# Ledger of designs, part 13: designed miniproteins, single chains, continued (4)

Each design is a single chain, and the fold is of that chain. pLDDT is the mean over its residues in the fold that is shown.

## One batch from the design tools (miniprotein)

Design m12424
Fold by ESMFold2-Fast:
Formats: sequence, C-alpha cells, structure tokens
Structure m12424 (fold): chain A 71 residues (1-71)
Amino acid sequence: MTFTAQIAAVSGNTVGAVDVATGSGLTIDMPDGVKVGAEAIVIDNGSGSRYRGTVTELGDDGTLVVEGEGI
C-alpha cells in the first residue's frame, strides 16, 4: 500500500499529515528520523488502522510518500 500525504506538522520523529487520496488525518511515526529511507508507522486517525512501511519521497513542498503493509 502507498500513502501520499501532505505534511501539516512535525514534532520530533512524529508527523501529522493528510492523506491526499482520502483526506483522512494521518499520524506518522519515524523512530529513525524524518527522512527518505526511514521506517514509518502510519496510523489513520479516522479508522485507527496501522501500517508499517518505508519513506520513499520527502518533498520540500511537504509531500511525504510511504510504501508499506497493514499491521
């Protein structure tokens, strides 16, 4: 599964974002830091569903792309 998100806020290793496809609020935790290649845990704030993946893109415009699987 691929998440394309717009970053709204960054606090340490935790990113608040909006899923571009659904408009849902996301909480994304990146324990190794906010960077391309980092592990990411994506939480859909509406459903509570969780996904583990890797950051594949981090744009200067606040675009964040994570590829992962449900956990």
Scores: mean pLDDT 82

Design m12425
Fold by ESMFold2-Fast:
Structure m12425 (fold): chain A 65 residues (1-65)
Amino acid sequence: GPWLALVVESLLNYDPSRSVDDLLALARTHADDPRVAAAAREFLARYGSKLSAAQRAELEAIANA
């Protein structure tokens, strides 16, 4: 839904390296929600180059879950 785009953009404006922890926490709460996978894909597409290899791997796992 539209709220996930706002969450993603808010997290990305804060600090991508710290915002990934909030996205991972969201994924734990909503493990079966396809909107979480969509948020992870958008995060990777926009900011993957700013993330560590480990952070990217975790987001890729969420995006494909």
Scores: mean pLDDT 69

Design m12426
Fold by ESMFold2-Fast:
Structure m12426 (fold): chain A 96 residues (1-96)
Amino acid sequence: SLEEEIEREREKLPELRRVARETMDEAEFEERLAAAKAELKAKFAEAGVPLPDEATLDGVAAAGVGAEALGTDEGIVAAAKAVAIEAAEKLLEKEK
């Protein structure tokens, strides 16, 4: 069930990244990306989960920007949760 939830959240990330790249100019995208990355880092700190690599943060932040372009505040939260769940699953696997 946890694997199914992670897979479902991952399905949203490619579409949100596509929307982000197609719906705004480069300057607006970079500004929103920086803000989204800052919010993601804050959410990871709040959850007590270690930060993922920069490529993963960039991907999730870009997906969050795409979600904002669609008019939903929950997109960044959903993307951040998907990454946090993936990180938590890797930690659990390491303890086994």
Scores: mean pLDDT 61

Design m12427
Fold by ESMFold2-Fast:
Structure m12427 (fold): chain A 86 residues (1-86)
Amino acid sequence: SSRIEKLKKRYEELKKEYKKIKDKLPVDKAIKLGVHLLALSGGIFVVERMEKNGKPQEVIDRELAATEADLKNLEELLKKAKEEIE
């Protein structure tokens, strides 16, 4: 649960950062980052549903790890995009 809440908070922060820079990005890069944000949001939604459905903790942990990896990938992409416009 605490891992999901951490993912949600980080997602909201990245979404705000994306909103600030998206108009400064080439259209293709803005779309790519937006797609990754949607994918991350979907992963968080899936993990929350798995918790509510009482899935085994090992299964939940595996999907949490995958969603956290998606978060790290998005963080790296966003950092690179910010560096290229500043």
Scores: mean pLDDT 86

Design m12428
Fold by ESMFold2-Fast:
Structure m12428 (fold): chain A 93 residues (1-93)
Amino acid sequence: MAEKLLELAREELRNAERTLEYVEKNGEKMSVEEAIGAVLAAIGAETGALLVLRRLEELGIDDPEAREAARRAIEVARRAKELGMEALKKAKP
């Protein structure tokens, strides 16, 4: 198994979870800049996790832990992005 792909999946999950926690805690008080930053961070984590899944499939690697971490990262990142976009709509300049 490619240990690096598992670590990359775990890192994207951590990034997505941190972004979600930040937006859930601060969404009502976020500036436009902070909201944009959170959305971009979420997009980055989602894209990174999707690339991990693509690489696992491309290499024929059967790593259920890496696949689960990447899938979870995508779910969490999408939620963080939705909440960040909502915060952006409510944010004052």
Scores: mean pLDDT 87

Design m12429
Fold by ESMFold2-Fast:
Structure m12429 (fold): chain A 99 residues (1-99)
Amino acid sequence: MVTIEEAGEPTREELIELLRRSIESAKKQTDVFTQEDIETLEEILEKIENDEEFAEEVLKRVREHRKKAIELVEKHGLQLNARQLKSLSVALYISEVLK
């Protein structure tokens, strides 16, 4: 039986894709995201693409946010597929970085 815990872990390539989409969305929401927020996300993306150790550190942090995402799903009775859980985990990581 494939659990939500096994299915929702993003790869480095999926993390890069989700961050790129988040940056594009943030650039269109300039009233919500500052130029500093966008620059922070772009710097993180560049480091993930060019630094294997940094990419692994970010993936480890996203895995921690994935645990929180699962708790939120269970608490609110939500049913998320693996793709939605990966997206939520990355979104929670982004929200922590932009504090």
Scores: mean pLDDT 75

Design m12430
Fold by ESMFold2-Fast:
Structure m12430 (fold): chain A 99 residues (1-99)
Amino acid sequence: SPLELLAADKATQIAETRRLLEETLRKLEEILERAKKLNDEGTVAQAEELRAEAEELRARVDEAARHPVSDETVRRLALEAFRLSSLAEGLEKRVRQLE
């Protein structure tokens, strides 16, 4: 949960945020494949946009792992990862309903 992640130390928050983004990217790749089979161009476009945002956020998380950043910065990265994960789950439900 977001609250459990935000209560962890900075290194754990970075590692768990990285893991969540990897899971989200994998899910978005599956959504893209399924949406393309359904010819759902709207879901394809949304999933591609979320994948780009998740890849950019992953790069920022990797930078935070290499260079000291504030607790507030780590918290913002974690919350953004949860936002992207939630949006990906919404797209997964949409694709599942169309199958």
Scores: mean pLDDT 87

Design m12431
Fold by ESMFold2-Fast:
Structure m12431 (fold): chain A 92 residues (1-92)
Amino acid sequence: SLETARVNLNIAKKYKDNPLMAAIFYPGALIEAVRAGDEETAIEAFEMLKPLFKVAKNYLKKQLSPYKEEIIEWFRKNGKEELAKEVEELLA
């Protein structure tokens, strides 16, 4: 739900100085925003999540891999081809 996406995004933002804790919440924010069709929240969640792959790659890949095709297809459908490619590369 969009409410769940926003709650997860706001919690993750509170952990700006703790990337491992932030990594727990950003995947849920992204997945729920994609499912709710909320482009603004999905883009924000993904942009904030990208640098966390440097410290939490294995965890983020495990959390997002079941949703990889759903996220890629949704970004492409919304004209965000470059974001779709970044998802594909990060979860390769």
Scores: mean pLDDT 86

Design m12432
Fold by ESMFold2-Fast:
Structure m12432 (fold): chain A 63 residues (1-63)
Amino acid sequence: MPQAKATLATTEAEEKLKEGVSVEDIFADLKEKYNISEEEVPALEEMLKQVEFNLKSIEEARK
């Protein structure tokens, strides 16, 4: 997917995950909001998984 779209989706996903929104709801919201195509769906899924994992690493980096 385009880099700008990926960056915006990543930021939105981080905020929603911190609010306790389910990954499924975030996926559905981002798919509609950013007009994610079927070919971009696997990339979005990997991104959400990576964001969830990276939130832990970011928290650790903050000490």
Scores: mean pLDDT 73

Design m12433
Fold by ESMFold2-Fast:
Parts: C-alpha cells; structure tokens; sequence
Structure m12433 (fold): chain A 74 residues (1-74)
C-alpha cells in the first residue's frame, strides 16, 4: 500500500500528465524510481516517449515479467 504522501504525489503527477497515455502502473513505477519527486518524474516524462519511459523504468527489453516476479523487487 502507498503512504498518504505517496498517494498525494501520484494524484498530483497523474493530474499533471492526464492527457498522456501513461497508465497507473507506469506512473507509479516512475514516481517510485524518483522517490515520489513529482518534478523529477515530470522532467523525465518530457525528455522521453512513453515507450522509452517503460524501458528506463522497467529495464531493458531483455527482462521478462517472470524475472521481475522472481526477484521480488519491493
């Protein structure tokens, strides 16, 4: 579960990027990568396409979903 501050950061970030094709999982992963710093997450979004963001946030195309599950990244 997200903390209240993390939920607030996610809400602010989603409101700022509501017109993008950014899904909830990608938005949350991007925020987590930047310690819920909305400014840093927005800067990254403006520099990259959504597909490039998926590569940066979730890793290179080589990591499979099964590999991510096996690693229990929390």
Amino acid sequence: SLSTDEEKALSIFRRAVRDSELDDELALALLRKHKFDVGKALDKLTDLSVEDLKLVVFGEPAPSLSTLVRNHLA
Scores: mean pLDDT 62

Design m12434
Fold by ESMFold2-Fast:
Structure m12434 (fold): chain A 78 residues (1-78)
Amino acid sequence: GDAVADEIAERMKAARERGEESFYLPRSWLVSRESAEELIESMRDFGAPEELIEEARRALENDEDIPVPYLEGDPALL
């Protein structure tokens, strides 16, 4: 819903202000391991750096928040 999109936008803004190239999506927002794996594959398809893909996979294995790159134009597509 809109509240989730707003939270994502705020996290992206905060990360950008800190000079970070990604933000952390709460693991609990991903309904299943399958959904988390689909997100990681989408990041690869989107052209995310391999280092970020490896961090996301490690976060998934450790049940941690997953680092997600933001789209340059539209955060709603994440």
Scores: mean pLDDT 64

Design m12435
Fold by ESMFold2-Fast:
Structure m12435 (fold): chain A 92 residues (1-92)
Amino acid sequence: SLELYENLLKDVLAFLEKNKDLRGPEVVPTIEKEAEQLSKKYPQFSKERILSLLLYLKYIHPDVDSLTLDEFISLLENVPSYEELLKILGLS
């Protein structure tokens, strides 16, 4: 349902705002912990999908504050795998 996506988006944006100044080696472990919590709260989404989304939004997305629900849904469906993103970002 759209409400499910809206609730996930709200939680994702809150996480990114709380961790906006987070840099360096603590970023990936913090994202992994959040993805575990979010996948438990929203079992309709795999942990791997949420991991990829969080990593993309933290490092690649140009303006998360302007993110619309439609863009968020599109990103959830089309974001590269977590392993691929870690390689692209030099975090693997």
Scores: mean pLDDT 87

Design m12436
Fold by ESMFold2-Fast:
Structure m12436 (fold): chain A 70 residues (1-70)
Amino acid sequence: AVEKVLELEEAIRRLDEARALEILGTLSPEDLDVFINGRKVTARNLADFARAVGLDRLAAALEAKDAELA
């Protein structure tokens, strides 16, 4: 769901790893391969973002979701 993906991105921006992991747990791998307002959002892109801000646990969980989609 687009709303949940946007919530996940916001949790990452806020450095709220616990909330981000809760949201991720409600999403299927297919929910993490979406097009939102002309921008492609993938589990891989979100994992890169999480690593860039130091949320390594979330990044690992997003990598696992990306692997399920492949």
Scores: mean pLDDT 80

Design m12437
Fold by ESMFold2-Fast:
Structure m12437 (fold): chain A 100 residues (1-100)
Amino acid sequence: SIKELLDRLQEAIHNKDYEKAFELAKELLRKALEEKDWETLLAVALEILAIAPNLSKEQIEEMIKLLEEALEKAKRENAPEEFIKTLEAILEKLKEIYES
């Protein structure tokens, strides 16, 4: 299901269907977090950052909240330090976009 969701996310982004991309990214983020799939979580976070200029402020705020929750869980579950640092950097950039 993660592979199918990733393919659907890429298709939605290619078609500039940012509303669908946002919903798919949320579902992927939740599944990756449940499975402790840090690689998929990071890939989805990067896609969110890439499409952020096309999202509403409310959508960006929701993504920031979900990624902050993901970061907290990653720290508790002893995710690799590099993943934690990269996710923190993504969050910082996403917050910059939100404040602009």
Scores: mean pLDDT 87

Design m12438
Fold by ESMFold2-Fast:
Structure m12438 (fold): chain A 78 residues (1-78)
Amino acid sequence: SEAAERIRELQLEALELSKKSKDPKSSLAAGTAAGLIGIMLGVGKISGDPEAFLERSEELLEKAKAAYKDPSKAPEAM
């Protein structure tokens, strides 16, 4: 599924942000986003409707990117 593959790409991008973050709060925020996107992928596959979870997965990655640039935004990436 195209949507499921896209969610997996978003998960991997969030995981890479976690690995590249030097600030522990930014690393934790990006890692948390990767975990939540992973849950969205799992639920999307089980439900047979991955497209329903794509937008939320994109929002989670954008919050992770914001926290990566500004650690004070880490709580918003949860």
Scores: mean pLDDT 81

Design m12439
Fold by ESMFold2-Fast:
Structure m12439 (fold): chain A 92 residues (1-92)
Amino acid sequence: SKKLAMLENSKKTLEELIEYLKEEKARETDPKVKEHLDKAIESLKKGIKIIDKAIKSGKFTKEEGREFVLEESSATAHFLLVLVRRKEEAKA
């Protein structure tokens, strides 16, 4: 039950982060920033699918864990590119 609760809480955190990124995209005018936000959202959605599979199966394999970390890393990388782009725009 404790592992299941942790997976459900992780899913909720990712869903809240997707909502935040969607709101950021709605306020954004730079198409390059929108593209990076979309890619971050896509990676987080893939992470949720991995968690959903783990919840349904009652198992979180090493392979699923590795895939999850890669999707999280992809989401983080795209969000960092948003921050870099916004910093460059602010310097102009």
Scores: mean pLDDT 85

Design m12440
Fold by ESMFold2-Fast:
Structure m12440 (fold): chain A 66 residues (1-66)
Amino acid sequence: MKKKITLDIKDQAYEVAKELTKIAKENDPSKTEIILNDLGSTDNSVEAAKSIAKENNIKLTVNDLS
């Protein structure tokens, strides 16, 4: 079973990318899943998160809470 780490985001694509990179570096990507709760971002935050998760081979689940 994968370890689940939850992040609540709203805008600030740079901070989202930074935090996801940190999670991917500090955890085993093959055993970790990130749950991203998007609180209505209007910038590239969700796209940045998906890009970083793909680059680090970590599973990302996005919940749109807008």
Scores: mean pLDDT 78

Design m12441
Fold by ESMFold2-Fast:
Structure m12441 (fold): chain A 55 residues (1-55)
Amino acid sequence: SMEEEINKLKEKFVAEGKKIREEYEKDPSITPEQALKKIDEVFKKYNEEIEKIKK
């Protein structure tokens, strides 16, 4: 169902966000700008997939 697909995307989005945060906290070579760019990319992909589901 559409609800199940949306919930799956939310879980995936949260997991990817946590991974980026953990990598940023553990790796001092990652700049805040690089971390934010990765978050923006994940958010953009999430929105694109939501739009496809809500056709």
Scores: mean pLDDT 81

Design m12442
Fold by ESMFold2-Fast:
Structure m12442 (fold): chain A 87 residues (1-87)
Amino acid sequence: MKKLKLELEPPDEVRVGEELTAKAYDENGKPVKDVKLYYGITGADFTLVGESKDGVVKVTFSRPGVYVFKAKTKDGESELKYVVVRE
């Protein structure tokens, strides 16, 4: 499976109602096309939260917690990225 790079902005922490931008890149640093972004609260199953044709997904949060993110394509998957969501 191809390894994708997932970058989050801000990288570590957001507040409820603030926007997080997730960007997925291939091994050559190019934005990945047709990416699906998943998240889950630590210990829960992953849920699809966005799809993108240009490798960029924007997410807002309604609940505080520690969230884990993963980007997937048909043939690729990213490492896990963690974000703390505060009130």
Scores: mean pLDDT 79

Design m12443
Fold by ESMFold2-Fast:
Structure m12443 (fold): chain A 112 residues (1-112)
Amino acid sequence: MSRFLRLLEINLGIKLTLDTDLTKEYTVDDFVNRGRGLYLIATYDTNKDGKISPKELLKMILQILTGSKELPSDEEVEAFFKEIDTDGDGKVTVKELLDYVKNNPKYAHLAE
């Protein structure tokens, strides 16, 4: 398993496979680490619906990639989404994200 995939699983508390759709909604039951899931929902659930939206999940992933102390802006996450979604289908899989990280010099240190 790649270092970056492990880093995502640990930070998100979700079990990930190459086919995992990162553009679906997540509930606390999707988290193998329920405490982490509850924390992330409480912190990033801007709609207060008890779910993590695709946009909120992508913000978390971008923050993990950049190592930023601040949550990415809506504009930054939209640009990030467009860079990964090369076929324009509106979906991002773990495989597409890993391919993006491997090919981006900014994130080369994660491509182990």
Scores: mean pLDDT 73

Design m12444
Fold by ESMFold2-Fast:
Structure m12444 (fold): chain A 69 residues (1-69)
Amino acid sequence: KVDEIVELAKKLMEQKGPEEGIVAAKRVADELTPEERAEVYRKLGTLYDEFSEKQRKQEALARKAAELA
């Protein structure tokens, strides 16, 4: 269902990056009705922006920690 696919996308974006998470969720959504698929795509757009920015911040922190170690 829509919410389950969005949750899957969140997990995959955090693990593999925002684009990979979107692609995986999109593949699952393509098996849904066009109406449900459109709703998933709208929600994924918002998540993509949030995860992309969050991941950049996480990477910067990891690099700083490595510099100090």
Scores: mean pLDDT 74

Design m12445
Fold by ESMFold2-Fast:
Structure m12445 (fold): chain A 98 residues (1-98)
Amino acid sequence: SEREEVLALLRPTSSPEYLAVLEGFLDALERGDAEAALAEAERLAELLLEELPARLEKEAKEKGIELSEEEIEKILEEARKKLEEQLAALRAALAALE
């Protein structure tokens, strides 16, 4: 299953909370529940943004790279904008299924 392959790739680097919300999102999509799918997608975006600073700092330390606070903030802002665009695209796609 493509779903199980995606989940297996994400398990080592994702929080249990992120994985639970991701499974809820996939379940909502399979049921055709657009409202539930959108709510879960918004929660996934929130968790991703909450976890991203710690992940960036960990990766930088492991690679011996120094990231400034300003560079981290810029990455977060760009990630936020991309997630907002993706959520808007998801809303439009789900509306088209009616």
Scores: mean pLDDT 77

Design m12446
Fold by ESMFold2-Fast:
Structure m12446 (fold): chain A 82 residues (1-82)
Amino acid sequence: MMSPLVQRLLEQVKARAAAFRPTAEQLAAAGLSRAQVEAAKAAILAARNLEELEAAIRPLERLDWEFGYLLGLARMAAYLSK
């Protein structure tokens, strides 16, 4: 079972993904298409564990550094829970 802290961080990442609305300029700067962002958001919302979340977030870290930050916190929380 994931620790309560890891579960809380997973829910925060999912909430951020649901609210995430990058501009056309942000997409161009990151070299990403709208379809790639929507696929990544869907993968984040479908993630059941930290491993799936890590894979899903990777394309979006260039657009929103807070995805990478929250993932880093989730990894640290999981490590400290062992």
Scores: mean pLDDT 76

Design m12447
Fold by ESMFold2-Fast:
Order: sequence, then C-alpha cells, then structure tokens
Structure m12447 (fold): chain A 81 residues (1-81)
Amino acid sequence: SISREVAERLRELARRAAAGMPTAEVAEEVRRLREEARRRGAPEEVLTALEQAAAAISLPGMTPARAARVLEAAARVVEAV
C-alpha cells in the first residue's frame, strides 16, 4: 500500500538524518514526500503525520539524531494506517 511505501521512505530518510543530513534538508524531503503522497491519493491521516513531522523537524534546536527519532515515530503512525 502507499502507506507502507511512505513508512519505508521515512525510515530511509531517518537513516540519512542520523548519518548527518542537515535538518532543513530533511524537512524539505518530508514535504516533498507529502506532496507525492497527496498526488497518489494517500489517506488524510498519512498526510497529517507527514506535515507534523516536517513541522517538528523545522523547530529551532533540532538535531540530526532527534530528527531521525521524529521520522521513525512518523513511520510507525503511517504504517498503522
């Protein structure tokens, strides 16, 4: 399902975030994933989880390790849809 694909891509992005991808770039990748998911007709719950993850990662003081944890949490929410 599209929800499983999105969850897998969030986990890949979490690994890249943990490896040192800048948090601004991570947030942009989540927003791009949300637009792709929206065009493919993903459930509103999936789109909301992606929006919340992007917003959280964009907060001041965000670290790569913390961004990875946000993405893993979002993947679990999305996978449950």
Scores: mean pLDDT 89

Design m12448
Fold by ESMFold2-Fast:
Structure m12448 (fold): chain A 72 residues (1-72)
Amino acid sequence: MAKLKIDGIVTGMEAQGVKDYLESQGIKVLGYKVDKSTGTATFEFEDRETALKAKEILQSDPAFSKYKITVE
């Protein structure tokens, strides 16, 4: 299990949009959590390789260039 953390996502609707986008790109997302107090969303993946692919897909899209994305 691996996690992807995105700083700047503060609503469940934004997190759902990221999940839907990643799934449209063939990436299976096991779940997500939004922490409104810290302004972060955390997404869960089956393995670290899948989480790294998700990060690469998001970073390749100009719409996500403003977000800090980390794999844990």
Scores: mean pLDDT 81

Design m12449
Fold by ESMFold2-Fast:
Structure m12449 (fold): chain A 71 residues (1-71)
Amino acid sequence: GPIEEAAERIKELLIEAGLPEEEAERLARDFAQSVRAGDPTRAGAAAVLALLEAGHEEGAREVSRIVREMT
């Protein structure tokens, strides 16, 4: 569904930016759980910050858009 597709895309962007698969999977899972709980903002911000720290500015912008669409 849309939450799973968004989480998978976030994971893909994090891996592309050079994060370890386990860390990318954790961040994507935390995002999916936060969306289901009605508050995607905190976990979404964590994924955005990780992408910015890795130098993937376009990925960070895409995640920010995903978070807005899921809110």
Scores: mean pLDDT 84

Design m12450
Fold by ESMFold2-Fast:
Structure m12450 (fold): chain A 103 residues (1-103)
Amino acid sequence: MEEREEVLDFLRATILALEAYLERHRDTLSPEMIEALRDAIEKLREIYEKLESGEITPEQALEDVIATLEELRAKAKELGHDDVAAFLDSLIAQARELLERLR
């Protein structure tokens, strides 16, 4: 119960951070990067709903979050948005640290 709430809080914070980044940098981001960010936010919302409903475990949720952020980071690098990739590095590190504490 406590582990699930901690991961839900982290997921909520991550979604808000990505949404805030998108709104703040919308005028400097390519259309492809904006689409990739929106797709990642949608995937994270789906992970949140599955974790909240008990369909997946906190550990599975964090693994899915890390995979989603790593894919987004790779896309950012492909599109030349190194600043987005650097922003995502901190979120990925936080997710990995939380996953290690739960294992």
Scores: mean pLDDT 87

Design m12451
Fold by ESMFold2-Fast:
Structure m12451 (fold): chain A 68 residues (1-68)
Amino acid sequence: MSDEEIYEEMLKIAKEEFERLLAEGLSKEDALKRAMLIAIEKYEKKTGKPVPKEVLEKVAKELEEYAE
């Protein structure tokens, strides 16, 4: 799995979780933080490997931009 494929999969999960958490009544800031943690946990449980730091940074930045 390439870093780009990891990025796309994690960003999709993070966006879906962010929208769900907002619908549940979380603040935008709390939803962003929790969506990132959930995306990381789901990826690591599925693959058995840690998420690369560069991918984490890209997903976080894009999720923050999406949240605007």
Scores: mean pLDDT 81

Design m12452
Fold by ESMFold2-Fast:
Structure m12452 (fold): chain A 94 residues (1-94)
Amino acid sequence: SLLAELEEEVRRRIAEFEATLTDPEEQKVVAIRREFERIGKEVAEKGVTEEQRKRVEELQAQLKELAEATARLKAKLEERLTPLAEEIERLLAE
């Protein structure tokens, strides 16, 4: 479907953008996000363990220290995705 194709395009553009990052702090934010996604998938399949809860708390603490890098990364990602959002709106209008 068109929606599934657009979701895959968004995922691809995000992955390509993340591959261009050279700031170690921004790369660490991406690594933390990927670990949250991995834990979330495991929790959905197997339920929550105490070890996973502790790991999430550790990752949340690390993200608080990386707040400025997180804000920079968010701004860069929004700038990168704006052209795609405009293209989607154009396709939906036609």
Scores: mean pLDDT 79

Design m12453
Fold by ESMFold2-Fast:
Structure m12453 (fold): chain A 80 residues (1-80)
Amino acid sequence: SYKSLGKSYLKEALQSPVLAAFKLPNAIYFLHKSGDEALLKEAAQQACPKNYQKALKTIVNRSHDKVTAQEIYDIYQKYC
């Protein structure tokens, strides 16, 4: 499920700042797709101390789907 994928990526992202850059955008993407707003909020708040802004800038700038990437960015900014 999207919820299980999001939780798995979040766990990996929280292991180190280096992993956060690669795993955090996917964690939030799958949690957003799951529709679980509470988990999405918790994930975003846990990500704030891990320099999530660098990971978000990467997803926004390199995504072929700029609309979805911007939506993910807005969700992080809302809960951080």
Scores: mean pLDDT 67

Design m12454
Fold by ESMFold2-Fast:
Structure m12454 (fold): chain A 55 residues (1-55)
Amino acid sequence: MEAQKEETIEAVVAAIRRRHPELSDAQLEAFRQDLEKLTLESLQAVLDSMRAADA
């Protein structure tokens, strides 16, 4: 089961929404599709970077 990768993707999407509240659900879905192409390690690095930017 890809639960950890999917959970990380959802966390990245949530971080994108916080940084860009103007984005529509359709734009967030496009980002989710792009994130599915990344490895878990890359997703974790993106999430950590975005959390630092949001903090």
Scores: mean pLDDT 75

Design m12455
Fold by ESMFold2-Fast:
Structure m12455 (fold): chain A 85 residues (1-85)
Amino acid sequence: EYVEKVIEFLRKLIEESTDENLKKQLEAVIEALKKDPENYELLGQFLKYLGAVLYDDTSKETLEKILKPLNLPDEVREKILKAAG
């Protein structure tokens, strides 16, 4: 049930953020994931966006740091990171 963990993480970011544009992007990603739970391309692109916004860094190291609290299965994490490029 990795999708539930990702959605919970995104909802928490919405609650903690004061950036209205980021909140709208997060809500859009949640709805897209509900429609297609295996949309790794969307997750990868969004992860890059999140790295740029929060850390001004889209490196694999920073993206892995963002995903670490989610405790995703290795296969899921690797697919998202690969989609991020």
Scores: mean pLDDT 77

Design m12456
Fold by ESMFold2-Fast:
Structure m12456 (fold): chain A 92 residues (1-92)
Amino acid sequence: EKIILTKELLEKLIEAKAKFIVEYKGKKYEIYTVNGVLVARDLNDPSKTYKASIEGDNLVLTDPFTKEVIKLPLSEIIFVKALDKKAEEILK
């Protein structure tokens, strides 16, 4: 089942501080909020955790150590699954 992550859906998930998994070009990220900061954890390399923000039509991931920036077009991001009740309630 393939759900395209719309900007509206992503904003609702972030506002609720929900925990969920998204996919971009076969790569999965766990998205959650910690201490008021939105983060994306690379599920293929869990040692890599990025600071995340919505900038225009992109989800922007910034490595806090290397300062590498990855821009994920929201239209190309696939919702994979909810990891908590907050995400489940929004997907009703």
Scores: mean pLDDT 81

Design m12457
Fold by ESMFold2-Fast:
Structure m12457 (fold): chain A 62 residues (1-62)
Amino acid sequence: LKEQAEKAAELAEKMRKQAEEAEKQAIREGDVAQRQANMYKSAAENAELLAQGLKDKLAKAE
């Protein structure tokens, strides 16, 4: 559980950085890249929610 919470938090951080890079590409390449950037943002938000849920479970177990 603790290891899963840490990995989820690390994944959320990586996905957030990936979303930022995609947003910069969207500025250069236009609307197709903007759709991709939005998808990365949604994935990063989902990863953060998962990490938060695992933190809640960890606190409940200890």
Scores: mean pLDDT 77

Design m12458
Fold by ESMFold2-Fast:
Structure m12458 (fold): chain A 98 residues (1-98)
Amino acid sequence: HMTPEEFRQRMLDKLKELLERARELQSRIDEAVASGDVDRAMELTRELLEILDEAQKIVDEAEKAGVLTPEMKELYREIVALHDEAVARLTEALEQRR
């Protein structure tokens, strides 16, 4: 049996873990782009999109359960921003290969 507070904390902890993983992937994408490994950068950007999809599911579940907090929304927005930055960096790297 899980209390609403325990469920809220679990969702928050999952979002924090996903943000940590997203930041690690962003660093690896930046390194791949800097080294000219565009194929690796594309692979890592797809992994970051999977993290974003998972974060969206967690936010949706928290909202449906009535436990969604402003902190959870902010963590989700940070993951969105990291993905947007990765896509922008990858797009620029691909254009430089023309």
Scores: mean pLDDT 87

